Designed miniproteins, single chains, continued (3). Designs and how they scored, part 70

Each design is a single chain, and the fold is of that chain. pLDDT is the mean over its residues in the fold that is shown.

## One batch from the design tools (miniprotein)

Design m10414
Fold by ESMFold2-Fast:
Structure m10414 (fold): chain A 73 residues (1-73)
Amino acid sequence: DRVEELVRLTGLPRSLVERALEIEEELGVGLPLEKLAHLARGSWEQSGGNEELALRALRRELELIKAHPERVR
């Protein structure tokens, strides 16, 4: 279960993780789960624990990766 694995990797709220996976799937980026975990944690930290701000930041980062898949960071 990708949700359970991402919760385990990040320690983030399940609701945030579910929405993060929805965004990743919607954009079709196909990131390794470890990379998605890293980005989700960073977005959460930048947001000060605000779920909506964290998801907005994550979406922007995933859109950048989608635009430049050969330069996945």
Scores: mean pLDDT 81

Design m10415
Fold by ESMFold2-Fast:
Structure m10415 (fold): chain A 74 residues (1-74)
Amino acid sequence: ALSAEAQARAQELLSTTSLSPRQAELLARVAERHGLDDATVRRAAALVEERASPRTLSRETGIPLADATAILSA
């Protein structure tokens, strides 16, 4: 289950971006696990919306490649 903080972030991403519910949930969970700041999460969401490659998402945000692949495949 998502923490309250991760769930709130997922809802914010859903209201402010074109991410799917699953993409928003996965990004919020990864951001919490890796301590990503709000600016990095916004950059990650923009890259997902632009359908960037997993490698590009990982390189630009520091999200591990496996997590970047999961978010983009959701």
Scores: mean pLDDT 85

Design m10416
Fold by ESMFold2-Fast:
Structure m10416 (fold): chain A 90 residues (1-90)
Amino acid sequence: VEEIEEKILAYFKTTYKMDREEIEEFIKKTFGVSVRELAEDLMYLIDNSPAEEADWSAEEYRKKAEELEESDPGLARAYRFVSFIIEEIE
């Protein structure tokens, strides 16, 4: 969880040049959760993601998130976070 949280913070700090408090406010406004809850969402997704999604690009993860927004907003949020993490690492 800590490692995932750190990567999320690094992504937003690098991309948006925000401090931690601003990142938390931005994420809460945009996704409705805290940074810690983002890390928990990612752990939940890892346990439940199908193997066929392993070859997906960041763009495909984001598109899947948008597709799930109406039926499963929590899971959609997790997919969007995976997209961000992949883009930050690469």
Scores: mean pLDDT 71

Design m10417
Fold by ESMFold2-Fast:
Structure m10417 (fold): chain A 68 residues (1-68)
Amino acid sequence: PVLEVTYSEENGDAIQRAVVRLYLEGKVTAASHDHEKKVLTVTAADEAAAREAERELRRAGAESIRRV
């Protein structure tokens, strides 16, 4: 599953920390940032990991999250 995440500049560090943690836990397998647009694309390992990534990124201050 792929998630597209938008975030504000103020929450960028929190979003980055959440993505790194999810990657280290094996829940996110790939991530790419468009820092100019403040859009993060993450690939989750499975559907359960995608749901957890959505919860963690929302807690970190994501403005929107959508499935791609």
Scores: mean pLDDT 82

Design m10418
Fold by ESMFold2-Fast:
Structure m10418 (fold): chain A 89 residues (1-89)
Amino acid sequence: GTATVTHNADGTLEVTLSGAPPGTYRVLVFDEDGRLVGEAVIADGETSATITGLPPTGTLTVVLVDVDTGAILGTAEVAAGGSATIDIP
């Protein structure tokens, strides 16, 4: 499966899952200094989450965690106005 991450210039970040195994996912968002600036949970049966109140400029690091297994599934860097993809094994 994949997680598609979009960083909007208004300070929002959207995460959409496609073909992911069933379960609960946690999204962690870090700024350029490695500080945690946002998080969300995509609950079992959901496919997306939106995080607000993020810096509208700069690069964010997004970490996707499988809550059911405790595994870090992947990370992506996303620039303001950009998108990135995390592969889910």
Scores: mean pLDDT 82

Design m10419
Fold by ESMFold2-Fast:
Structure m10419 (fold): chain A 88 residues (1-88)
Amino acid sequence: EEEQLLAQAFELDIRGTRREVENAAKRIAEAGDPEFGEKLLKEGQDLVDRAEKLARENPEAGRVAFREVGEWIEELQKLADELEKLKA
């Protein structure tokens, strides 16, 4: 059944995105800014919650929102890389 398969894929995507947010925030915290990392974790969780809500109401809007979350995560990973280089 296509609806069940799409629902399973959607739940896996949400779980994966939440883990990526947590991972990115942890990298910032471990790079020496725990307060900023905690703030970013909260912001990322809010972004995922918004994207999930949009996707359940409008799959196309949700796809765009999850793409935006992915871009946000990429920017955080880049920032973490820069902070880690400064400590190396």
Scores: mean pLDDT 79

Design m10420
Fold by ESMFold2-Fast:
Structure m10420 (fold): chain A 69 residues (1-69)
Amino acid sequence: LEEKIKEAAEKLVEELGLPKEKIPEIEERLRREVEALSKAFRVEPSEGILRLAVEIVRIDLIAELRRKE
């Protein structure tokens, strides 16, 4: 799963045009989101949960970029 989180972070950084230096921050955000969702749904971390975490983090990042002036 950690490998998949890293791949997802790299993809998000590339898709959103963020600097590569942001990859560790996005990895941490994805990891925290996966843990939060797993706890909320009372299920083990999985690729399905990671997919949902990716969408949530993507939406949050887009909202943050949109608020930048």
Scores: mean pLDDT 77

Design m10421
Fold by ESMFold2-Fast:
Structure m10421 (fold): chain A 95 residues (1-95)
Amino acid sequence: SAFTPLLIYQKETKDPRIKALFDAAVSLDKEKKAPAPVLLAGIYRLAKKILPEEVFQKFKKSLEKSNPYLLFFTPKTEEKGYQLLKDALGGKIDL
């Protein structure tokens, strides 16, 4: 899974921001409020803001191996996904 580095980081640190991010992403996916590529681009932007650089680089490498992420990660799709996640988070993460 592309998300393996995030899941490892959450398990090791118990960082509540990672759980909040996944809960928001799952909610948007279940409600069909975002296509998967837009949601993934938003997760990428949020991860870049909240994760230590080393953990973010592991996540980026995982995406490069398992997803054609470069096809979907435009500034427009990242911003759209980011705003949807930010709204779903309702202030649970300081951004």
Scores: mean pLDDT 79

Design m10422
Fold by ESMFold2-Fast:
Structure m10422 (fold): chain A 76 residues (1-76)
Amino acid sequence: SLGDKLVRLVKENPEAAEKAIEQLRKTDPEAADVLRTILYALKEHGELTAQFIARIAERERPDAVRKAYEALEKLK
């Protein structure tokens, strides 16, 4: 799923994820929140928890997940 791909991308590129959050905060705050939540979950709870959170976000806010993925993919 896109959510699982996003978690992998955040895990492999945490510095790029932090830059993407900063860039998205003003233009796409929901996408910034998705990235911030996934990054926090990876640091505090691990990959499995981050994947479940990302899948929920993909169902509830698919546009935010897509924008988060596109922003991070561009910055990695």
Scores: mean pLDDT 87

Design m10423
Fold by ESMFold2-Fast:
Structure m10423 (fold): chain A 73 residues (1-73)
Amino acid sequence: MEELEKKAREYFARLLDETLREAIKQGLSMEEAYRRALERVKQEADRLAKENPEFAEIVKKYVDKLEEQLKNR
C-alpha cells in the first residue's frame, strides 16, 4: 500500500513538473501553466484507470488537492 501511494505521488509530481516547465517555456502565465498541467494529469489518470484503477484514484486525489489550492488564490 505505501509503495503504491509513493509511486502515485512521484508520478503526479513528475508529470506536473514536466508540464509546468513546458508551459512556462512557451510563455504561459503561472495560472495558465497550472491549468494545463492539471488537464494533462487528469487525462493521464483517466488513461491509467483502464490498466490500474487504484493507482489512478490516488493520482486523481492529488489533482483534486491541487485544484482546491488554486481556487483559493
Scores: mean pLDDT 78

Design m10424
Fold by ESMFold2-Fast:
Structure m10424 (fold): chain A 81 residues (1-81)
Amino acid sequence: SELEELEKEYRELSGEIFAMLSSPEPLDAARLRELLDRAIEILEKIKELHEKQGDEKGAEQAEAAIRFLEAVRALVERQAA
């Protein structure tokens, strides 16, 4: 389903973000921001699909994940200045 495909893409992006944050190499802040923006966009689509299905818990979980990634993005932007 579209939801399963989006959840898979989100898991792959989350894995890449985690790998970057766990790396001993210097942080590529621009690349990390691109991945965070893509992950947020996918989560917004996941949230919309849950809302269309009447799955309030799924929508709330997606919203919580969006807010978390937005906080991470803000932290990255502050460190890149």
Scores: mean pLDDT 84

Design m10425
Fold by ESMFold2-Fast:
Structure m10425 (fold): chain A 103 residues (1-103)
Amino acid sequence: MLSDEEARKILEAVEKIREEIYEMQRAGTDPKELVETAKKKVEEISGVKVSPAIIAAALTAVELKLPEEKQIEILRLVDIAEKNPDDEKVQEEVEKKLEEILK
């Protein structure tokens, strides 16, 4: 499970690369290539190994300028969902919580 400290390190790393990622997005870089590039840079800066889904979630949360507490919650929920792909109850609880945060 992703810790609050690990989630914070990921978010800090995303903030550091944000301008570079936005430049790539403006240049028309493919979303998958953007996420893979961000993943590599975030892992190097934070020292935390992350999935493409965690990176996509972090980029979205930072872009939406959500409060830090909500950004951390989103990353933890996505991590829980990825660790429990076959648990329908966990998937439903994660989806419900993400929907509430993104309102």
Scores: mean pLDDT 81

Design m10426
Fold by ESMFold2-Fast:
Structure m10426 (fold): chain A 77 residues (1-77)
Amino acid sequence: MLEEELERSSPLVTAITDALRNTKDEEELARTLARLLREAEERGADIAASLARMALSVLGLSEEEVEEYYRKALEEE
């Protein structure tokens, strides 16, 4: 249901957009976006997950580099 999806995604979308506005270091931004992607995937927040993947791609990361950052985020506590 779209309403449930918006509830799951809204706080994560806010966190993603906050990171994009306030993080000046590209490596720190990529790590933050990968953590938010992990959280979105764990919650089933498809909108937030798509936004995080798109943001990582816009930073010039290849699909392989995005998956590497995502994998590292999965290994973090």
Scores: mean pLDDT 76

Design m10427
Fold by ESMFold2-Fast:
Structure m10427 (fold): chain A 87 residues (1-87)
Amino acid sequence: EVEEALRRLREAAEELKRLAEEVAADPSVPADQREAAAALAAEVPEAVRELERRAATLPEEEAVRLLEEATEAVEGAAEQTRRILAA
């Protein structure tokens, strides 16, 4: 189950990074939002590595809970990023 939770987190993080890169590259988006998106795209891989490291030190049930909570947060950020592109 930890392996499946990690897979879901990685998939969600990859989607968030892709959306953030799209916002950063869109000249119709205000410059401050593009800068924030570029920073987010750069930070996501490191944040995922830190979560993977932390999960590895926890009991399986706690690791799964941490990863599921992180995936939910990443999916929420992806939804917010999609709204910027839709505006």
Scores: mean pLDDT 84

Design m10428
Fold by ESMFold2-Fast:
Structure m10428 (fold): chain A 69 residues (1-69)
Amino acid sequence: SMADKIGDYVDQIRTAPSPQQAADIAEQYAKQDTNPNHQQSFQQAADAAKQGLSPQQAADLFIQTYQKQ
């Protein structure tokens, strides 16, 4: 399901070895997803990780922004 797929993407962001890799993963998914709401949530997670938030914090931000939509 789409929820299972999003869960896998979030887990990949969370388990990234560094904030930079979490940002790269989230940005890649933002570009690949055709849903504008998903794109925005992935982009916000990528931007947060680029600003130095941990992979865990970036993943949590994605979940928060995704669930609010």
Scores: mean pLDDT 80

Design m10429
Fold by ESMFold2-Fast:
Structure m10429 (fold): chain A 100 residues (1-100)
Amino acid sequence: SDREERAAELKEFFDELVKKLKEYLEKSKKLYEEDPNNKQNLELIEMMLEEGKEWIELAKKLFDQAVKAGLLSPEEAEELRKKIKEAEEIVKEIEEILKK
């Protein structure tokens, strides 16, 4: 159904978001471990952090719109809330790298 198709597309977006943020975290860790004082590497980590924060804001907006439209079952909504929380925790870990 159109509802199920839209819900599936939203789930795919959230899965891709988490995957991309995990890639950003691993890249940030590697760059920091290679040279914690490298200005170019720190600037790249900061750019990845800013992009990740923007993606989370977009994800929250899309989630809120989907909930208001009645697009998600309670179980689907809970799954996406967990994905948002996971994404926020990953972004926080990237932020902590820059605070060292």
Scores: mean pLDDT 88

Design m10430
Fold by ESMFold2-Fast:
Structure m10430 (fold): chain A 85 residues (1-85)
Amino acid sequence: MGGEIRETNLWLSKKREELLKAKTDEERMKILNEMLDWAKTQSPQVAGLIVSQVVLWAQDLKLPQSLIDELEKRGQQVMDDLLAR
């Protein structure tokens, strides 16, 4: 339901567990950037969902605004690159 693929939902659930276990902002940023790297390999629709989730989770985890801005910029670049092809 909701137009989501099962593989994406399962993968996101695993990444959320990894983020909750991460103890440092560096570990959290590594996981969030790995999510953006995976988004590059997906369809634009799936990539958009992943990018939105990365930003929302970064905000939920109370990461410094500078790191949230970095993730938003990288996420926008992922979407721009996918939509240009």
Scores: mean pLDDT 80

Design m10431
Fold by ESMFold2-Fast:
Structure m10431 (fold): chain A 109 residues (1-109)
Amino acid sequence: AAEKGAEEAEKGAKKGREGAKSKDAKKGAKGAVEASEGAGEAARGAKESGTKEGAEKAAKGAEEAAKGAKEAFRSVKEANGSPKDIGAAAGGAVGASGAAFVAERLAKQ
């Protein structure tokens, strides 16, 4: 579970960064949401890991996904995205950051 969560977070981080590099508000918003989904899977993996090492790997993945989501959100704002696109990207950035925080706390247990 933790390894799969970390892999999903890495994929989410990549999609967030690709969205940011696109300079397209819709692609940026999609990237931020996908990064948030990956971070959420990493947080679940950290809870289910049963090992400190697995939880730490998942937490690192979630942190990278949160960074990708924040980059995508910034790109959507710079592209003068619609209120819907800005809202989706902001939600993605907040969700990914929250998931990363949860995963980090689980890794410290």
Scores: mean pLDDT 81

Design m10432
Fold by ESMFold2-Fast:
Order: C-alpha cells, then sequence, then structure tokens
Structure m10432 (fold): chain A 82 residues (1-82)
C-alpha cells in the first residue's frame, strides 16, 4: 500500500541516521552506552514522525525498528572491540 511505501521510506531514513550516528560515535570514541542513547533518540524521533505522518504504527513495524536499533548497537559493540 502507499502507507507501506511511506513506512519503508521512514525506516530507510532511520537507517541513514543510524549510520551517521555510528560514524560520529566512532570519530568521537563514544561509549556503547552513549551510542545506545543516541540510537534510542533516533528510534524515538522516527516513531514520532511515523505517528505524525501515518498514524499509529503496526506491531510489525515497531518490531522492524527495534531490529534495526538492536543491530546497530551490536555492530557498534563489535567495532568498539577493534
Amino acid sequence: SDKDKLLQKLLDKMRDELEKVKKESIENNASVEEFTKRVNEVREKTLAEIEKLVGEPSPVFLAAMSLEATGAIVDYEIEKKQ
């Protein structure tokens, strides 16, 4: 549906923001805890934008956002172990 296409665009935008946060966090030698906080801020911002543009997000979409956030944190933890 058209809503699904918009949701996919918003998820892609969140992924792009998470990549930028990761690059900045690596450059600034941020802790895993600081990175996790920033990831959660990106997730909350994305959720607010979805609610504004599409309305109440589905449980499936919430699960997709959680997977992206968790994946980013795990990847950062691995990167931090350099």
Scores: mean pLDDT 84

Design m10433
Fold by ESMFold2-Fast:
Structure m10433 (fold): chain A 93 residues (1-93)
Amino acid sequence: MPFSKLLVKPNEELQKFLETLGETSETLTVDQIVKLFVEYINKEKLFRFDKDPTIVDLSGTLLGKILGVDEVNFSDLPGIVERLLKNATVVEP
């Protein structure tokens, strides 16, 4: 199964963030999580069109805290989400 279609259970911090966007599902696909992050970025107008239209300023946002970054290139967002979810879903003792 492609990683983008994998069902994942977000950690508590990510679940709380998704609830603020109206998503209460216990499990989501990676594509659904990326789409919700894109919708948040567009709603909060986080693109730095004054510098580079591909740059997203996450400084001071809850999303930036969750991803552990202050600034990202929009094209790198799926890869950052994949790294976040791999860290959140490593269940091996």
Scores: mean pLDDT 71

Design m10434
Fold by ESMFold2-Fast:
Structure m10434 (fold): chain A 81 residues (1-81)
Amino acid sequence: DVEKTAQEALAKAPPELQPILREAALAMLEAAKRGDEEAVRRAAESARQMVRDLGFPEEHIALAEELLEAIERAALAEIKA
């Protein structure tokens, strides 16, 4: 369940990461609805790169990568179900 995974990820995220994770989750959810695995992976990778480029502390980057991976896995599972 992409929506549930996204909500749980946002609840665990610091306020500074929430906008990026919310945009990424929405993009991955819409891609999953279309069955577009490449768009899901691209959205996740773009969000990971954005977190790194914005100069967040290493612990925030690591957390964002973990949360984005969880959302990406949920979105890909929805396509394959």
Scores: mean pLDDT 83

Design m10435
Fold by ESMFold2-Fast:
Structure m10435 (fold): chain A 95 residues (1-95)
Amino acid sequence: VEEGLKLAEEYLKEAKDIANKYPFVKPIADGMAKAFEDRIAEIKSLGEEAEKNPEKRDEYNKKIQELADQTKKGFENGKKIIDRAIKEYEEKLKA
């Protein structure tokens, strides 16, 4: 769980770094960063609820894992879009 949150925070940092380095993909990278910020907040909220209700901890932990998996998938998909945009931009510069 803690390791999953750190990974999501690394994804957020990478999205922000991409937005700063490549202004032409900034709208996509900013959108990803916002989505990751919202998801991290949701996971933290569920984690706090699990800590307060130990008898439901397994239920909340499963939900947290599902959200973490969705976040990872979203990052992978967003990264593919960004990589494609960068490639198209580079090819256009060569033309």
Scores: mean pLDDT 75

Design m10436
Fold by ESMFold2-Fast:
Structure m10436 (fold): chain A 70 residues (1-70)
Amino acid sequence: MTLEEARREILREIARLTGESVATISRLLRRDPELAALFEEAAEDRVEGRLTEAGIERLAERVREVRERL
């Protein structure tokens, strides 16, 4: 799995978990540096086979927090 493939898979998974569109999540990533950093960490962890269910949920929770602030 490439890093680009991992990013696409995580975006779809987070969209499913949060009920947000991929476009909305991409916009939130551009606006929140902490969320962007967590997303990149999750993508790297997926490539290495280290991404856990807890890691995905942490990312989804951050997306919800950033969305609520807008």
Scores: mean pLDDT 82

Design m10437
Fold by ESMFold2-Fast:
Structure m10437 (fold): chain A 107 residues (1-107)
Amino acid sequence: SMAARARQMAGVYDQTVAQLRALQQQADAQTQQLIDQAVALLSQMRSVYRQMADGAMPYSDAMREINRLSMQIARVVQQLRAQGTPVGQQAADVVQQTMGQVADIMS
């Protein structure tokens, strides 16, 4: 059900934010800013999925917004990897794993 999927997604997002915030404490200033951007974009995506699950947003509008946010998240992932640091790589991996888990839940 959509309610069950929304609960699974909420748990995934909460774990991801906790992991990213822990990595941020070990990061340089540029990587900290990229992690902030990733958290903000993931929070926006969580809100879109919640609105869709609640019937507050039509599926077509939700998918357009999810696609837009997914592209922005992909850019942040590339920027995290481009930092060339272990923390940047770990943060990028966490974000990509989260996107894969969310896609699997919603398929």
Scores: mean pLDDT 88

Design m10438
Fold by ESMFold2-Fast:
Structure m10438 (fold): chain A 75 residues (1-75)
Amino acid sequence: DREALEERMFELLVANNAGVELSDAEFEEILARLKEKSPAAYEFLQRLRARGASEEDLKRVAAALAEDLEELEAL
């Protein structure tokens, strides 16, 4: 069940990043980076937005995905 897996991932990323605050400019920079380096992560965020996720929750998820991307690139 794709939607159930995406919802679980969303909940975990939001919970693990509850203290994260991003400006709109920082959020746009992260989205541009994700779109270029991880289209799958960018599409995941767009699906969350389409399902009505709040901008604050989307910012938390985007920050987590960008951090994980940097760690994966370092490997």
Scores: mean pLDDT 77

Design m10439
Fold by ESMFold2-Fast:
Parts: sequence; structure tokens; C-alpha cells
Structure m10439 (fold): chain A 77 residues (1-77)
Amino acid sequence: MEAERERLERSAALLREKAAEIAKTRDVEEVLWTLLDGKAAMLLVYKDGSATLLVSDGETLEETEMSLEEALEILAK
């Protein structure tokens, strides 16, 4: 019943809020937006060579910490 656009906008808002909180305590070098299986996703790359992948369906938010190598593999797709 809700428009798909509204769900994606809510997902993007949740991702943006979480990324802003993370950026206050960590040195974020790069931020990349993408879609994974129709869900809004954001990859945060840190200056220390680590990364965090954030994925939201508009109701929940998943955080996955990974190495820069794993992040580069995701970006290559």
C-alpha cells in the first residue's frame, strides 16, 4: 500500500543518521551509496583500512564491519 519510494526514502534517512553518528567517532575517508537486493545500502571506508557496511529495509538497520579488501570487492560489483 505504501509507495516503494517512501520506503527507500525512510531507509536512506536511517542510513544517513547512523553514518553521521559513526563519523563523529571515526575518521571516515569515503562514503558510497548502493542498492543490495533492492535495499538501500551505504559503505563507510575508514582511514585505518577498515570499513562498515550499513543496510536498511526501512524498519531495521544492519551493520557489518569488514576489511578494506572486502569493501573493495563489494565496490567492484
Scores: mean pLDDT 77

Design m10440
Fold by ESMFold2-Fast:
Structure m10440 (fold): chain A 84 residues (1-84)
Amino acid sequence: GIMDKIKRIEALLEELKKTKDPKEAAKLVFEIGKLVAEMLDDVRKAIGTILRAMGAALDVEWSGDIEYGVKEAEEFLEEAKSLL
């Protein structure tokens, strides 16, 4: 998840602090950038799933089927949690 990627970035930053070789430093920066890009993709997917959950909740107002709409929204929120 995102928190695991943050911990990996923290470890890479500790290595970067110890590095005096510009070539090795560039390699560490590249790996950090790769993890940031992966985190952005995870966030994009999670936002999409949260928006679907919001849509399901809004449909309750028009349909009157509170039980169905809540259940659908909960399923999308659990999917979003699995992406983060």
Scores: mean pLDDT 78

Design m10441
Fold by ESMFold2-Fast:
Structure m10441 (fold): chain A 90 residues (1-90)
Amino acid sequence: SKLEEAVKEAHAAAGRLQAFLAEVLPTHPELLERFREELEELSELMEEVRDLIDEGKYEEAIEKARELKERVEELLERVRAWVAAALAAQ
């Protein structure tokens, strides 16, 4: 289903972000503070997707899951860019 696909893609993107954060946090612990607002916004969007599914609003849940995937991918690229810049400044 479109809902299952959208949720699966969003979870895969979130998994990539979590894996990258797990790799870099030991050397860059300030990342959590620097990207706190964006991480909180993603958490809120994840909760919104779950609520829409629970309410049976599947079309809206699909749209929000796709938005979640895009925002996770954007944050991952921003975190990667920040880490690359920090390394280049050494």
Scores: mean pLDDT 85

Design m10442
Fold by ESMFold2-Fast:
Structure m10442 (fold): chain A 65 residues (1-65)
Amino acid sequence: SGEREALEAEMKKAIEAGLATKAGELAGQIDPSLVDKAVEEAMKNQYAFAEKLYKALGRPLPPPQ
């Protein structure tokens, strides 16, 4: 029980930090069905961080590649 809870907490931190690869790896260790969602959410958070940074710099955000 403690191992899953620790992995879920680490996965959530990786998602919130926009670390797609780490989020996917942690999700796969918990449940393979979570991988695609964890990667997608981490990528969305990565882009949101870029939006905030570019807005603070007064520059247009380039589209995701």
Scores: mean pLDDT 81

Design m10443
Fold by ESMFold2-Fast:
Structure m10443 (fold): chain A 77 residues (1-77)
Amino acid sequence: VEKKVNEIIRKAVEEAKAVSPEQRERLEQAEKLILEGNKSSPLSAANQAELEGGRLDPEVGKIFREAARKIREIAEK
């Protein structure tokens, strides 16, 4: 589960960097916070992804909300 969640997070951050390259440093900070959340639980990672997405550009927010949804689906299993 943790490995799959980490993959979802890294993919989302990579997509976000492609869409908003000027926010690379901010996106790297968001990645660290979301990965840290995943050390507690997958749901913590999903909650952090939504929180960070809400603070960024709408397109990045969309990517992070999608990642959060996928993480929750895995956490429920």
Scores: mean pLDDT 78

Design m10444
Fold by ESMFold2-Fast:
Structure m10444 (fold): chain A 70 residues (1-70)
Amino acid sequence: MSPEEVEGLARGVVSLAKAGKYDHAATMARILGRKAGLPELGEKIAEAIKNKASVKEIEKLMKEFVKAAK
């Protein structure tokens, strides 16, 4: 998976969370984690989303994910 693909999908997770689609955002984060070779980080982010983390916190976690995927 390219850095550009990771960045695009990470923005997708944040957009779903902003739309209040938390279950979909959590599922997307888990899938992204597996595809990027970071399944544990993807699961951690999915867990945070399921526990009703703020959009700002989810955005921060996705920025961390994008940096780790480089």
Scores: mean pLDDT 81

Design m10445
Fold by ESMFold2-Fast:
Structure m10445 (fold): chain A 85 residues (1-85)
Amino acid sequence: SDDEMVDAVVAAVVEELRAQGVEVTQEDINEIRALALVYVRQGETDVAELTRLVLEYLEAKREYQENPSKEALQRLFDLTSRDLS
């Protein structure tokens, strides 16, 4: 089910971030869940690919927060609007 895929992605992303020494809050978990659900609704069904996409978005968001630029902001928008056609 979509819920099972999202739960698996949340667990995998949280584990990876914690392995990197990143403190993961409940707010972060809620954001990870929301992002995973967006990609699932766009047609992604592979948990490994969903995990990769969410991690890529979080990295892009971190880059934007550390060095705000128009290019970094555009990358965040591009990562949330995956077009399959």
Scores: mean pLDDT 79

Design m10446
Fold by ESMFold2-Fast:
Structure m10446 (fold): chain A 120 residues (1-120)
Amino acid sequence: MLSKPDPNASPEELVEMALKNFKKVMDEILSLLPKDSELAKKLEELKKEIEKTFEDLKAGKISPEEAEKKIKELLNEISDLIEEALEKGLISEEDYQEAMKKLKELNDVLLEVFDLIKEK
């Protein structure tokens, strides 16, 4: 289960929680794909870009608004790659539905985190 955002947490604590939730969901999604597939490699590259975006946000190198925009774009690319995996028969329909459910839960948590950070 994903950690819920604490409204009283610092911006740094909110970013750390978001990063932990993101890593958990991505590791679970990556486990559903063949280890040496091109799609798994692309997902790992997108995972690293999102992780770097959270680290840059925590370090104050980018604004919360810019980080949210970039992460939403990258999460949409992840969603598209999971759909491609289903179309290519690399993932079952059951695993696809589970992956998409986890991504939706992650998106809901991340939206709440960014809203809380912007209020501080």
Scores: mean pLDDT 84

Design m10447
Fold by ESMFold2-Fast:
Structure m10447 (fold): chain A 86 residues (1-86)
Amino acid sequence: GPSPLYQTALEYIAQGKEEQALIIAGMALRDPDPQERLDAVRVLKELAEKGSPRIRKRAVWLLEQALTDPDPEVREAARKALEEIK
C-alpha cells in the first residue's frame, strides 16, 4: 500500500494543514528510497490541484525539481503529474 509518509501527508491535507503536507512531501522527495520519492510526487500533485495558490506554486516547483530525479520512474511520475494538474 502507500507509505506511512504518504498517508500522513493526505491526513494533513484533509485537515487543511497544507504547509505541513508540503514540508513532509519536500522531505520525502530527498529520501534515498525511490518509493518514498514516488509517494512524494503523488502528494505534491494533490497539493498542486487542491491547495491554496501559494501552496500550488510551491508544489509545482517541487514537481519540476523531481524531473531531474536519478530514478526514471520518479522522473516519469513528475512529468505526468505536471501534465495532469490543469
Scores: mean pLDDT 86

